Designed miniproteins, single chains, continued (2). Designs and how they scored, part 69

Each design is a single chain, and the fold is of that chain. pLDDT is the mean over its residues in the fold that is shown.

## One batch from the design tools (miniprotein)

Design m6385
Fold by ESMFold2-Fast:
Structure m6385 (fold): chain A 100 residues (1-100)
Amino acid sequence: HMATDEEIARAVTVLVAAVNSTTLKNPKVAQAIRDLGVKAAETLTPEEQLEAARLIRKASEAVDAGNYDEAIKYLNELRSRFPELKDEVDKAIKAVEEAK
């Protein structure tokens, strides 16, 4: 596939969501969310990357707010929509559960 301007913009959106997770106060959760964002950017189609970025951002925002159960909910939705991300989502869920 040739990279279109839209595909580049979507990949950047996923990467930005992953990078922004590094501002999270828990370094282990920040690392797991960053790894998940990188995996999404490498694995998913551009349209799927946009939806994955939305869910990753919501999970990151929930963690930052201390709402760990809501973060796990968004991560479970991400895993259900994108089974290709299962291993990295499972690692992120484990990191969030350990942060409780």
Scores: mean pLDDT 74

Design m6386
Fold by ESMFold2-Fast:
Parts: C-alpha cells; structure tokens; sequence
Structure m6386 (fold): chain A 73 residues (1-73)
C-alpha cells in the first residue's frame, strides 16, 4: 500500500539522517549539523503534506531524494 511504502521510505530516510548526524558530530562539523537539521525539518513538512493529501507519494519520494542528494554534496 502507499502507506506502507511511505512508512518504509520515512524509516530509511531517518536512518540515513541519523548516520550523517553521527558523522557530523564526530567531525565537529557545525555546518553539516545545521544542514542536516534543516533537511530534517523540510522532510517533516513534506511528510505532513503527504499525510494531508497535498502531494503524491511519487512527489514526496522525489523531494526527499533531492534533499538527501543536496546533503551529500
């Protein structure tokens, strides 16, 4: 179901963000910590929009991928 796919994607995204945050903290990389916090807030907003029916699962997935790719630059 779309809900199961959404929940799986959220869990995978949370795991990736947690990993990136641990690395940033170990490296004392304040710029990366701030970028991860901003990305987390943006993803939470997108999740709320999906749950409200304002965006499709495909759009949610696309936007999350773009946010994660920006963090990895």
Amino acid sequence: SSKEKFEKLLKETERELTKLMREAIKNNDQEMIDKIRQATAEIQTLAQKFLAGEISLGEFKKQVKEILNELKK
Scores: mean pLDDT 88

Design m6387
Fold by ESMFold2-Fast:
Structure m6387 (fold): chain A 57 residues (1-57)
Amino acid sequence: SVEDAASEMGFLLSLYVSQGLSNKEALDKALEGVIGRGFSEEEARGGAEELRKLLKV
């Protein structure tokens, strides 16, 4: 689901930001990560859109 993809992306986002990436870089990398974990591109893009609203990127 989009909600599950957003939750997984949020986890990956926090990990990548802790490694020194910007919110935008971390979100882009998290999107690739959830696709690699078996989420569809549609689910991943939906999750990314919800996170972008929160991050104001």
Scores: mean pLDDT 78

Design m6388
Fold by ESMFold2-Fast:
Structure m6388 (fold): chain A 78 residues (1-78)
Amino acid sequence: SMEEEYQTNVEVGERYFELGLELEETDPEKALEYYKQAITAYGHALQLKPDDEKVKENLAKAGERLKKLDPKSLLVPK
């Protein structure tokens, strides 16, 4: 159903966003990949429920994290 697909995409987005946050300092390249996956999942959830404010906020947060890591952050020494 649309509701089940929506809930699955929200959950997947939240999981990937959390993984991105956990790895941001130790593995920023992998964190970047996880933020991209979170953005994709949240985007799909918004396709199903366009007015979901919480999903919009989480998508915006993931996008800001992604922008900070790409591309300049990837050039900093470890």
Scores: mean pLDDT 81

Design m6389
Fold by ESMFold2-Fast:
Structure m6389 (fold): chain A 59 residues (1-59)
Amino acid sequence: EEEKKKEREKILKEIADKLNEIGDAIDAGIAAAKAAGRTDLESVIAAARAALEEAGLAS
């Protein structure tokens, strides 16, 4: 049972780490779009996608 708890904790930590990476990449994309003077939703989404690709989290 102890081994199962350790495995679950490790998986949850890896999931949390990946979610944090995705969040950071999205925030970077939004910041880049705003810095370029683009605040429309389409441009923000495009910048967030580019940041995710740069971080290796999306194709």
Scores: mean pLDDT 71

Design m6390
Fold by ESMFold2-Fast:
Structure m6390 (fold): chain A 66 residues (1-66)
Amino acid sequence: MVTPVLAKATRDFTASTDDELSLSAGELVLVTETVDTDWLEATSLSTGQRGLVPASYLELLGPPVA
């Protein structure tokens, strides 16, 4: 994906593998890639870490950031 999508975590997510990104409810992320039907690659705006997050845990806020 060329244009990142801003998203907000709707609930806490705890990574179970090194490829996953842990998130706290209300945390903002940039979705950079759709990996699977259920998984997105995202970068945390608070920590700068990148990893996989479940799409169902994110509220997509818009196609590009702001």
Scores: mean pLDDT 76

Design m6391
Fold by ESMFold2-Fast:
Structure m6391 (fold): chain A 95 residues (1-95)
Amino acid sequence: MTLEERVARLKARLDELVAKGASIEEMTDAVIAELREYAKERGYPDELIDRAIDTLRFAAKRMEKEGLSKEEAADRLYRVARQTLAWMDEELRRR
């Protein structure tokens, strides 16, 4: 699966979770699951995956403190996930 296909699937999944009334924690777990699958398919090192997950969990805690709506939280999680995946790909290219 390409990066573009993965982020499109992630957006669709987040939109579905918002419609179901999912929590920020549930949305964050969905993003982490997609990131883990993408990293597994590409053979990313565990260290890089762990750092990415920590980044997403930190962002989720911040969103909860800011009192964001579910729609705002989903949009921010999507943006953070895209940035995190791009960062992981760039780190892998740096060797």
Scores: mean pLDDT 81

Design m6392
Fold by ESMFold2-Fast:
Structure m6392 (fold): chain A 84 residues (1-84)
Amino acid sequence: SEEERVKRLIDLAEEFVDLAEKYLDSDNINDLVKARMALEGARQAVEEIEKLKKAGVKMTPDQEKRFKEVKERVDALEARFKAL
C-alpha cells in the first residue's frame, strides 16, 4: 500500500541518516565514501516521500513529525558535507 510505502521510506531515510552521521564522524576516506553514499540514499528516500505527498498520499501525524525531523537531519548533513 502507499501508506506502507511511506512508512518504509521514512524508516529507510532514518537508517541512512544514522549511517551518514556515524561515518562522517570518522577520519578515514573509506568512511567518508560510505557517509556520502548513505546521505545520497537518505536524499532519494526524502524525494520519494515528497513525490508521494504531492500525489495526495496521506501521512499520519507521527509520520509527518518523523519526516520533518529526517528532512532537517538530511539538510544538516548536506551542509556538513558541502563544507568539507
Scores: mean pLDDT 86

Design m6393
Fold by ESMFold2-Fast:
Structure m6393 (fold): chain A 75 residues (1-75)
Amino acid sequence: MMFDNIEVLSEAGKKALIAKVRDTGNVAAGTVVIFSSGTAGDKKTLLEAYDALAASKQSSPKQAEDARERKKKIE
């Protein structure tokens, strides 16, 4: 079951998340993106994380699609 993870992170945690998504593009970063539901509280961080995952060549096609879907819900 999914839950909001990204939105509860501190500023440092958000920075680390974005960096990890950029670096790996999937796996650990992908799981955080996948199970985080997008609400208004931390829209910028969620959008950047999903965008980075969706655009990353390291992301599997399935993870990239899921990230784009989540991004659309937040926008």
Scores: mean pLDDT 55

Design m6394
Fold by ESMFold2-Fast:
Structure m6394 (fold): chain A 55 residues (1-55)
Amino acid sequence: SAAAQLAFAKHQIALNQEMIEKAKPFAQAGDERAQRFVASSQKQIALLEEQVARL
């Protein structure tokens, strides 16, 4: 159902946001792996938000 897809997407967005916050200090310190992780997680959130907007 659309409601189940919305709930799943919101949960995934929240998890990605939490992981970004945990990785931010390392990314700011110049850890290239952490920087790539933050960038890819931000892109995933954007895609999930666009998916939610189209529901």
Scores: mean pLDDT 88

Design m6395
Fold by ESMFold2-Fast:
Structure m6395 (fold): chain A 88 residues (1-88)
Amino acid sequence: ERRLEAEALREIAREIRRAAETSPEAEELRRAAELVERAAEALEAGDVERALEYDRRAVELIGSLSEEAQKLALEAVARAGARTLARL
């Protein structure tokens, strides 16, 4: 379901932006959040291939950061997943 998937991606982007506020790599984490948000927009438009490309770029960007920033991003994804599941 594209709507639920897009909503989940927006929650991920929101949580990454929150995590960015406490990180020395805030700029890069905000860029990753922007890519995840663009993936959500692409899914809503029905462009699954473009959504996957944005997601891939976000993962690559996060993977290039410090271990601390990667941990913050993973925790943000986990929090977003918990919020999404709580609404099911």
Scores: mean pLDDT 81

Design m6396
Fold by ESMFold2-Fast:
Structure m6396 (fold): chain A 96 residues (1-96)
Amino acid sequence: SLLGVSREEALAQLDAYADDLIAKFEKEGWTEVAEAVREVRDAARRSGDPEVLLGTMLHLATLDALYKTSSKPKEEVKRWIVEDLRRLAERLRAEA
């Protein structure tokens, strides 16, 4: 692994981060975003590659940061996040 972490550690980090994001978006009523996060998490877990797992976590962190800092309408930003995450999930499933 590029980062020297185990598969088990990478899985734990992704699951913890994704669960926190899902809970946050569900609390805000952003159900479609929460569902897209679940889909990406599940697709990444299927690969089991530590680099894919950690890369997915960093990708999720980047999109959360974009959502928090963007000056664009929140509905536009949420739509971009959903579309981006669904594309990532499809790509991860294809590489299985």
Scores: mean pLDDT 81

Design m6397
Fold by ESMFold2-Fast:
Structure m6397 (fold): chain A 68 residues (1-68)
Amino acid sequence: ASPAQAEIFLRKEMEIAEELAKQGKYEEAIKTLEGAIRAGRILGASEETLREVEEKLKEIKEKKEKAE
């Protein structure tokens, strides 16, 4: 897969995770982003895009902690 295809995939997964987090489904959102990071690394996503996904994962983990 091209880096552009990997980027589109990761951005879509970030949008899905954000929507899940808005619904309070933090565990599902976390699993979605963890899976996306693993797949993105295999697909050859840029380090910049992977950092964006890792930051979103951190944000959702922090939201879960604050919601508990």
Scores: mean pLDDT 82

Design m6398
Fold by ESMFold2-Fast:
Structure m6398 (fold): chain A 90 residues (1-90)
Amino acid sequence: MSEAQKKTIEEALRRGDIFTLGIMAMDPEKREYILKLLAENPEWRERVLRAAREELEEAERLIREGNLQEQVAAELIRALVEMALEELEL
């Protein structure tokens, strides 16, 4: 894994970008690095968990209250966030 790839992961962790982290976690080497950083940095772990919770809360709201297109999009977002949390062992 390159230094540029490590920097991208660290920036995603600082932003709580659960979608970028989920995509990167599909690569085993990047997944191991993300898991290590989450274990070593409780603040980043809490930020990712908070961002995931906010995304799930918004998705659940749209599933309940949105139109058909919003409901379909929200179901996909929920599935992607749940998959990312599973891959990141959160």
Scores: mean pLDDT 86

Design m6399
Fold by ESMFold2-Fast:
Structure m6399 (fold): chain A 96 residues (1-96)
Amino acid sequence: MEERIKEAEKIYESLSEEDKEKARKLTELTKKYPELKLVVDVLRIDLGLPEASDEVIFGTFIAKHGKEALLQYIEGIIRGFLLPEELAEEVRKILS
């Protein structure tokens, strides 16, 4: 677990500054929309990184699967849990 977190942090640090900024913006968005914490917790489980920071979770997913895959994943959870559509719009703006 700890070694996987360290590898994820290295993956995050290897991202372009643009992709790191997108991960930071998504992390800031969790402060405005606590519902996005449900999304990041599901991602944390799916990636097997239970102790990684939200920024590292978003960044690691972008590195492994790309921004489009992350957008589709987040939108799927938003629709599945009937979360606010405004949250989906804000995520689209960041990941576009």
Scores: mean pLDDT 80

Design m6400
Fold by ESMFold2-Fast:
Structure m6400 (fold): chain A 64 residues (1-64)
Amino acid sequence: ADARYQELIKRALELAEESRRLDELGKIAGETVSEETAKKLYEKAKELRQEAARLVDEANRIAS
């Protein structure tokens, strides 16, 4: 169970980091490229955050 927990948490952290980078790029794109490009980046960031949250919830269920 521990190895599975660590794997899920590691993956969740990777997705959270990628989401943060996409949010930063979205802000820059909105200022320099277009609001449409920014929206696509924000939508992808949101998807990654939701996936990270699901992995954390799964990890916590295994640990509980």
Scores: mean pLDDT 83

Design m6401
Fold by ESMFold2-Fast:
Structure m6401 (fold): chain A 74 residues (1-74)
Amino acid sequence: SVLDRVKEVLDTIKPDSISGAFLDALRAAGHEDIVDFIETEYPHIKRIPGITAVDLALAEAVGDEALIAMARGE
């Protein structure tokens, strides 16, 4: 499942932070379940304003081309 891929990325990278703008974009794109999963299971991850490599890895795990383009700065 998509949630399993997101979990694999987060458990592999173990990020200290994630972009708040990226989480907002995930929610706006209809991936509210993924945002809720991240906030519930990874509450220790800080929200930051900048896009990072972890946001790109998450966008690729979700498989949403618009989110991938956003995370690449396109």
Scores: mean pLDDT 84

Design m6402
Fold by ESMFold2-Fast:
Structure m6402 (fold): chain A 99 residues (1-99)
Amino acid sequence: SPLEELLKEVEKALEKVKKAKTVDEIIKILRDLADKVRKLLSGETRGVLELAIAVTITVVRQYQKKGDLDGAKEVAISTLESIKETLRRLIEEREKERR
């Protein structure tokens, strides 16, 4: 499932963000995840997740201007956890349609 594959990529992104030593690394992780969203999803779900990641990169750049790595990590982790919850709900809805 593209949703299940993307969920695994989000979990990997969360671990990478926790280990990131610079805000530029966080931005790269988020951009790489946006590329996965574009490859695996289509339609409204793709658009919503791409927008969420783009907005998060903008906020992370504001923390970069302040030299606040911990704040940048907190924002990125919060967004990735929100995306993870959204993907879990979409997977559950798809499973219910098969019942």
Scores: mean pLDDT 87

Design m6403
Fold by ESMFold2-Fast:
Structure m6403 (fold): chain A 89 residues (1-89)
Amino acid sequence: TDLAAVRELAREAARLLRELAERSENPQLKEGLMKAAEALDRAIEEENVATALRALEDALQLVKEYAPEDEESIRRLEELLRRAREAAS
């Protein structure tokens, strides 16, 4: 497990999720992404890889459900999740 890599990916993801939340007009997506970003911040503080991976998975599912047309954000989240899983192993 590369904790430093997971931490950096979690910071990048939290920033992305907050940007997506700010741009979203969907209140369910906005709230869900902000909660996922908070979970990523907590994962960084607690050095909890499982919490970080779950938050990324939850965020990806929210974007797929509420903004399926945002292919760019989906691809960015899928790439962050893939890299985080590799760093976690």
Scores: mean pLDDT 85

Design m6404
Fold by ESMFold2-Fast:
Structure m6404 (fold): chain A 106 residues (1-106)
Amino acid sequence: SLADAILKGDIETVAKWIAERKDIDPVSAALAAGLAISLVEEKRYDLAFGIATALDQGKISKDFNPLEAARAFGIDPEKVLEYAKKVLEAAGKTDLIPELEKRFEE
C-alpha cells in the first residue's frame, strides 16, 4: 500500500503511485508525501499514516498547505521540500520541480 511505502521510505514506490493517479495534483501529492516521509523519520508514525491514508484516498485538497502543516508538526520545511523533489524526480516529473519550489515559497 502507499502507507507501507511511506513508512519504509520507499520513494520509488511512492513516486509510481503519484504518477499513476489522475485525480490528484502531482505537486500537492509530492509535498504531502514529503511531509509524511519527514514525519516517519521523526517517529511521528500516527501523523505520517494519517497523511498517507488521506493521499491514497484522494483527500489531499488543492488548499492543503504543506508548509503550515510542517511547521505545526515541528518538521523542517526544507526537509519536506527535499523529499518532495526526490518523489517528483523518481516519478519522471522533473519539469514540475520549479512549480513545487514556487508553491513552497508562497
Scores: mean pLDDT 80

Design m6405
Fold by ESMFold2-Fast:
Structure m6405 (fold): chain A 64 residues (1-64)
Amino acid sequence: MSKEVHARAVEIAERHGREAAERAFRAALLHKQGRTEEAQALLDELAERDPEVARVAREMVEAL
């Protein structure tokens, strides 16, 4: 689980840059902290820019 989250963050960083990876990881952490509305808003923003990044970010949220 934790290894999967890390692997996905690295994958996003390599393909879409560090900023995209940081935003995806932040969405996952917000969800884990119970800040679901903030996490969802960030995921929606990612989906508008790159649906693939949003998909990986949702997988990270589910892994936590």
Scores: mean pLDDT 72

Design m6406
Fold by ESMFold2-Fast:
Structure m6406 (fold): chain A 100 residues (1-100)
Amino acid sequence: SMSDIENQMQQIRDQIQQIYDDMQTQIDNGTATDDQIQQRLSQIQQYVRQGDILGDYGMRVGISSRMNQIMVDIQRIYMQAQQMAIDNGVAITPMAPNPA
């Protein structure tokens, strides 16, 4: 159902936010290594991929305003995480394109 998709999307958003917050904390404390930043970004990319797949499915069955907001939040957090990695000199590996 749309409600089940929204709940799964919210969990994905919350996981991405938590990983981002942990990465920000490690960077702010000066304890983050390039490898740790890459690992955190890779974890975010995995969740973003899951969110994209679920989001695409959700769009086919109907879009709620809540689901749209969650999708926007996921994109925003991911863009912020990528920028944080760049600002700390970490190379970004692009995500594979979504299957057509």
Scores: mean pLDDT 82

Design m6407
Fold by ESMFold2-Fast:
Structure m6407 (fold): chain A 100 residues (1-100)
Amino acid sequence: SHRDRALEYLDRGIRLAKKLLEEAKKKGNEDAVKKAQEAIDYLESARRLVASGDPSLYPIAQKLLRDGTIYAVEAAGILGNLEAAEEVLRLGGEALDALT
């Protein structure tokens, strides 16, 4: 279903954001840690709303997903991880498309 597809992309995005958080911690980059943690918090909040199955919550979920994706891109950028930044953008875009 469209919801199941959105949840798959959200789960992949959350896993990547968590990987960025671990990279940021390993490098001792506090700005990247903050951005990666914000990304995780926003994306997990979006996932909870999508998982509820209530389409009236999708506009809020889309906003949280956009914000979470931006934070993850910023974290990847601070870390110089271009591959992760591109993948986060792709996953966020696919999740948004699935919710539309």
Scores: mean pLDDT 91

Design m6408
Fold by ESMFold2-Fast:
Structure m6408 (fold): chain A 90 residues (1-90)
Amino acid sequence: SKKKEEEERKKALEVALEAAKRVIYLVEEGDLDAAKDLVEKTIEWLKKQKEAPKEVIELFEKILEAVKKGDAEKAKKIAEELIELTKKLL
């Protein structure tokens, strides 16, 4: 059902939006370990969702790389890009 697929996609996007906002908060607080854990769990959950957009997962993977390198500014910038993408797709 197209309606069920749209509802599942919307739920995945809403979870992604909230996770991206939380990543920005954790990065600004200097808690890169918590940001890394959140991003890894979010990627794992999104990959289990049939209707999660690949673009959203790819941006979270880029955030994870930035956080692993300790690049807080890059992680925040990618998370802000992800927020704008998720708002556009909602």
Scores: mean pLDDT 87

Design m6409
Fold by ESMFold2-Fast:
Structure m6409 (fold): chain A 64 residues (1-64)
Amino acid sequence: APSPEEQFEKKMEELDELVKKLPLKDATEIYKKAYEARALFEEGKVDEAMALLDEAIAKAKKLI
Protein backbone atom coordinates (compact mmCIF):
# COMPACT_ATOMS: atom_id res chain seq x y z
CA ALA A 1 0.00 0.00 0.00
CA PRO A 2 1.26 3.54 -0.68
CA SER A 3 2.54 5.49 2.36
CA PRO A 4 0.36 8.25 3.91
CA GLU A 5 2.83 10.81 2.47
CA GLU A 6 2.50 9.33 -1.07
CA GLN A 7 -1.31 9.26 -0.73
CA PHE A 8 -1.40 12.90 0.42
CA GLU A 9 0.89 14.11 -2.41
CA LYS A 10 -1.15 12.14 -4.99
CA LYS A 11 -4.34 13.83 -3.75
CA MET A 12 -2.61 17.24 -3.85
CA GLU A 13 -1.61 16.60 -7.49
CA GLU A 14 -5.21 15.62 -8.35
CA LEU A 15 -6.49 18.79 -6.65
CA ASP A 16 -3.99 20.98 -8.55
CA GLU A 17 -5.22 19.57 -11.91
CA LEU A 18 -8.85 20.23 -10.90
CA VAL A 19 -8.30 23.83 -9.67
CA LYS A 20 -6.60 24.75 -12.99
CA LYS A 21 -10.12 24.43 -14.48
CA LEU A 22 -11.74 26.76 -11.90
CA PRO A 23 -12.14 30.57 -11.71
CA LEU A 24 -9.59 32.30 -9.44
CA LYS A 25 -12.16 32.91 -6.65
CA ASP A 26 -13.10 29.20 -6.44
CA ALA A 27 -9.46 28.08 -6.82
CA THR A 28 -8.48 30.35 -3.88
CA GLU A 29 -11.19 28.86 -1.62
CA ILE A 30 -10.13 25.28 -2.52
CA TYR A 31 -6.41 26.02 -1.97
CA LYS A 32 -7.25 27.46 1.46
CA LYS A 33 -8.72 24.05 2.42
CA ALA A 34 -5.63 22.30 0.94
CA TYR A 35 -3.31 24.48 3.07
CA GLU A 36 -5.34 23.58 6.19
CA ALA A 37 -5.09 19.88 5.25
CA ARG A 38 -1.28 20.14 4.87
CA ALA A 39 -1.03 21.84 8.30
CA LEU A 40 -3.06 18.98 9.86
CA PHE A 41 -0.81 16.41 8.12
CA GLU A 42 2.33 18.14 9.49
CA GLU A 43 0.75 18.00 13.00
CA GLY A 44 0.37 14.20 12.61
CA LYS A 45 -3.42 14.41 12.21
CA VAL A 46 -3.30 12.23 9.10
CA ASP A 47 -6.96 11.08 9.08
CA GLU A 48 -8.26 14.66 9.48
CA ALA A 49 -5.84 15.90 6.79
CA MET A 50 -6.96 13.20 4.32
CA ALA A 51 -10.66 13.87 5.05
CA LEU A 52 -10.26 17.64 4.49
CA LEU A 53 -8.27 17.07 1.28
CA ASP A 54 -10.94 14.62 0.01
CA GLU A 55 -13.58 17.29 0.80
CA ALA A 56 -11.58 19.89 -1.19
CA ILE A 57 -11.29 17.47 -4.17
CA ALA A 58 -15.05 16.68 -4.04
CA LYS A 59 -15.92 20.41 -3.91
CA ALA A 60 -13.60 21.16 -6.87
CA LYS A 61 -15.23 18.35 -8.92
CA LYS A 62 -18.72 19.77 -8.19
CA LEU A 63 -17.60 23.26 -9.36
CA ILE A 64 -16.32 21.96 -12.73
Scores: mean pLDDT 83

Design m6410
Fold by ESMFold2-Fast:
Structure m6410 (fold): chain A 66 residues (1-66)
Amino acid sequence: MKEDAQKHKEQDLRLAEESLEEAEKSTDPVKKNAAAFAAMASIVTLELAGEEEEARRLRERLLKVL
């Protein structure tokens, strides 16, 4: 159970990073906004999981994309 929780955190972190990369690299405003929204949702999930430092770093990156 503890290992599953750790895997979920790693997955959420990866999803947030991938969504941010998509938002940063997308030239289509619709795709960029969709990716930014997905990144924000993953960042909120990380904050709720107690990964505040990682969430803060990802949020700062997201603000530069928007």
Scores: mean pLDDT 77

Design m6411
Fold by ESMFold2-Fast:
Structure m6411 (fold): chain A 90 residues (1-90)
Amino acid sequence: SKAEEIKKLADKISEVLKKLYEYAKKNNNKDLLKKVEELQELFGKLIEAIRNEDKKKAEEIKKKLKELIDEIGKVAPELAKELRKLLDEF
């Protein structure tokens, strides 16, 4: 079902975000930690917008996520690439 596909994507995103959080911690990068928290909030809002079939809100959140992921890619390019690939599956 669509709900099961969304859950699977959410679980994969959570795993990548956990890796990014551990990377930020290991490197004492407080700016990256803050960006990871912002990513967690925005992905949560995206999933909720998709469940509510709010296409306009989902697209607005996707734009913000793409911008934030691009910034993170300057510090953690491989993890950012994985997040962007998962975002594109929504």
Scores: mean pLDDT 87

Design m6412
Fold by ESMFold2-Fast:
Structure m6412 (fold): chain A 68 residues (1-68)
Amino acid sequence: MPSKEEIEKEGSKLLEELKKLAKEKNDQETIDYVNEVGDAFNLLLSQGRLDAAVGLIDRLKYLLDILK
């Protein structure tokens, strides 16, 4: 299991990259979605739901792949 710090670092990097890519494409729906997922990710981390936070990271990686 990755540490909370590792999960937070990975998720933050993916969220930043997704926001940048969505902004470059002028995709407001994806920007709004990434912001919502970011809020959910931070909530899961605050609750110690690390397994669920890792699941969100996997979804963010998938979204990044399909947006490229």
Scores: mean pLDDT 80

Design m6413
Fold by ESMFold2-Fast:
Structure m6413 (fold): chain A 88 residues (1-88)
Amino acid sequence: MEEKIKEALKKVGEDYVKKAVENMQRAAETARARGDLERADRFVQRMKEVVELYEKAKNGTPEQISKATAYAIKATVEARRELARLEA
């Protein structure tokens, strides 16, 4: 049972980590194109943090995977908002 729960949580987490990375990469590129190198660096750092948290959690307990997934979801939403502001 735990394995099935872990697999389901990992799938959702991986999807959100991918979305967060894609949105942050786009935001970093947009910031660089506008000459905002410090903002671009912050997006790159946040992307690394999302990936690191998920990598550390993915082989842990369902609770750990769930927490990392929630963090990735939050990061995805925040990245979309920041990207929308940059593209406005």
Scores: mean pLDDT 78

Design m6414
Fold by ESMFold2-Fast:
Structure m6414 (fold): chain A 92 residues (1-92)
Amino acid sequence: SLEEEVDRLLERFLEEMRGKTPEEQLAIADRFVDELRRLLEKHGATLEQALDVFNRVVEALRAAGVPDEVLRHVQSRLAGWIREQAAREAAA
């Protein structure tokens, strides 16, 4: 399921973050967001489903104690994708 694939991606992301420099952590976060976007697109996620996944991911990262800079970066990139999807739907 989408939920199971997102959970596996989160587990891998958090493990990859350990022992990394801030610059490496931001690069890992970029790959994480790109993979998450691919999962959402693969499953044909609606805006509502994407927002639910966004919120779940943000809460999981916060609970795991991810650095604020990385958390803000992920939030910004996910919000950008949500805005793009909303604009695409409005243009259709």
Scores: mean pLDDT 81

Design m6415
Fold by ESMFold2-Fast:
Structure m6415 (fold): chain A 95 residues (1-95)
Amino acid sequence: MEELEAELKELETRKAILEFNKQVYEDMLKKTVEEIKKWLEENSTLPIPTDEVLEKAYENMKKEFKENLVSLDKQMAEIDARIEEVKKRIEELKK
């Protein structure tokens, strides 16, 4: 029982870390091309890329972020399933 409670805490901690990573990617997906262009204009000493180049690069990055989000969702679902299994086993042992 004590070992199951320790496993539950570890799984909940791991889930929190994955939720943080998911939030980072979701926040990046909310960025507009205009916000990226403005940041580059304010923070880069190089010529600003054309809107076409920025849009293409950003769309490619969005695709990668979406793929990473799908991977994170799968990992979180597996952790959620294990959390539920461990919780059920703890409740069964307490009875």
Scores: mean pLDDT 80

Design m6416
Fold by ESMFold2-Fast:
Structure m6416 (fold): chain A 61 residues (1-61)
Amino acid sequence: GGDLVTEAGRRLSDGDFEGALRLAEEGLEQARKDGIQGKGGGSEITVASMALDAARDLLKK
């Protein structure tokens, strides 16, 4: 969920792109699992997915 996505954002800001990518992937998986269980909203999955895409784009550069 959101905590992992927040930490991924912090690492991305600090220039830890690999750490940000791992945390974003974990956050996305947790958000997906929470969504299946009806705990989280689809917005958490969307935010985690966007953060993951941004981290991947930065690693391509």
Scores: mean pLDDT 66

Design m6417
Fold by ESMFold2-Fast:
Structure m6417 (fold): chain A 76 residues (1-76)
Amino acid sequence: SKEEQLLQEILDLAREARKALADALANGADPQQVLQIAQEAGRQLQAAIDQGLSLEDLLALLRRLVAEVKERLDAL
């Protein structure tokens, strides 16, 4: 179903974010800076969930947050 496809995309993006964070730590990034980046993205996602955003809007937000996380990790 469309809903199952959206949930799968959300799970794939979550795995992509987790891998980016893990790779940064493996490459010697400061754990406190990595944690701060993860927490800031997590807070934005939680705020959207609390506001009752649709799965489509949550997916769009998560795509943006994953890209932002990767850019911030690359800047460390």
Scores: mean pLDDT 87

Design m6418
Fold by ESMFold2-Fast:
Structure m6418 (fold): chain A 111 residues (1-111)
Amino acid sequence: SLSEKRNKQLQDNIDTFNQNKSRALYAIDQARRLIAQARASTPEQARVLLEQARNYVEQARDNLNRAQNAVNQAGSLGTPAQAEQLNAQLNAVKSQVEATEADVQAAEAAL
């Protein structure tokens, strides 16, 4: 039925959101670990670690963009309450990505 197809599309988008959210959070965790290691390293070693941290921040941003697209699609298919919950989770991840990017910039400025 049309309702069954809509419910499947909604669930597929929620699953896509959760998968990309998890990947973004994993990338942020890896970046934060590398930033901490860089702060305890020599300037030469720190540059290599911060380049790796920047790569993870870029991966997190790519996953965040895919999560945003999934939330937008789910929002058109689900209830307003479901859309609000997904947007709240997305905004929390976005804040962590922005904070981690700022931490990379601060660590680079300290070299």
Scores: mean pLDDT 91

Design m6419
Fold by ESMFold2-Fast:
Structure m6419 (fold): chain A 95 residues (1-95)
Amino acid sequence: SELEELLREINGLLNEADRLLREGAPVEEVARVVREAVRLLEQMLKLHPELATPVNLKALAEIRELVEEGTREAMERALAVAQALASDIQLELRK
């Protein structure tokens, strides 16, 4: 499905961001990958309004704020929130 393909691409980007963080890549490069994952998450929520819950929208807003902070600690938190959001969406699709 298109939704499953988007989720796969999002998970791929989040895995890449996690790898970059673990390898000590520049924060700007990690932020670039996380921003692309956020763009796809926003697209997913627009195409599937049932997923645009207050909890999911709040998580998305938190990720954006953390990415704008531009610190490694903020980026680690942004990645954790994004991974949790993607996992929650994946679990909802199994129902």
Scores: mean pLDDT 87

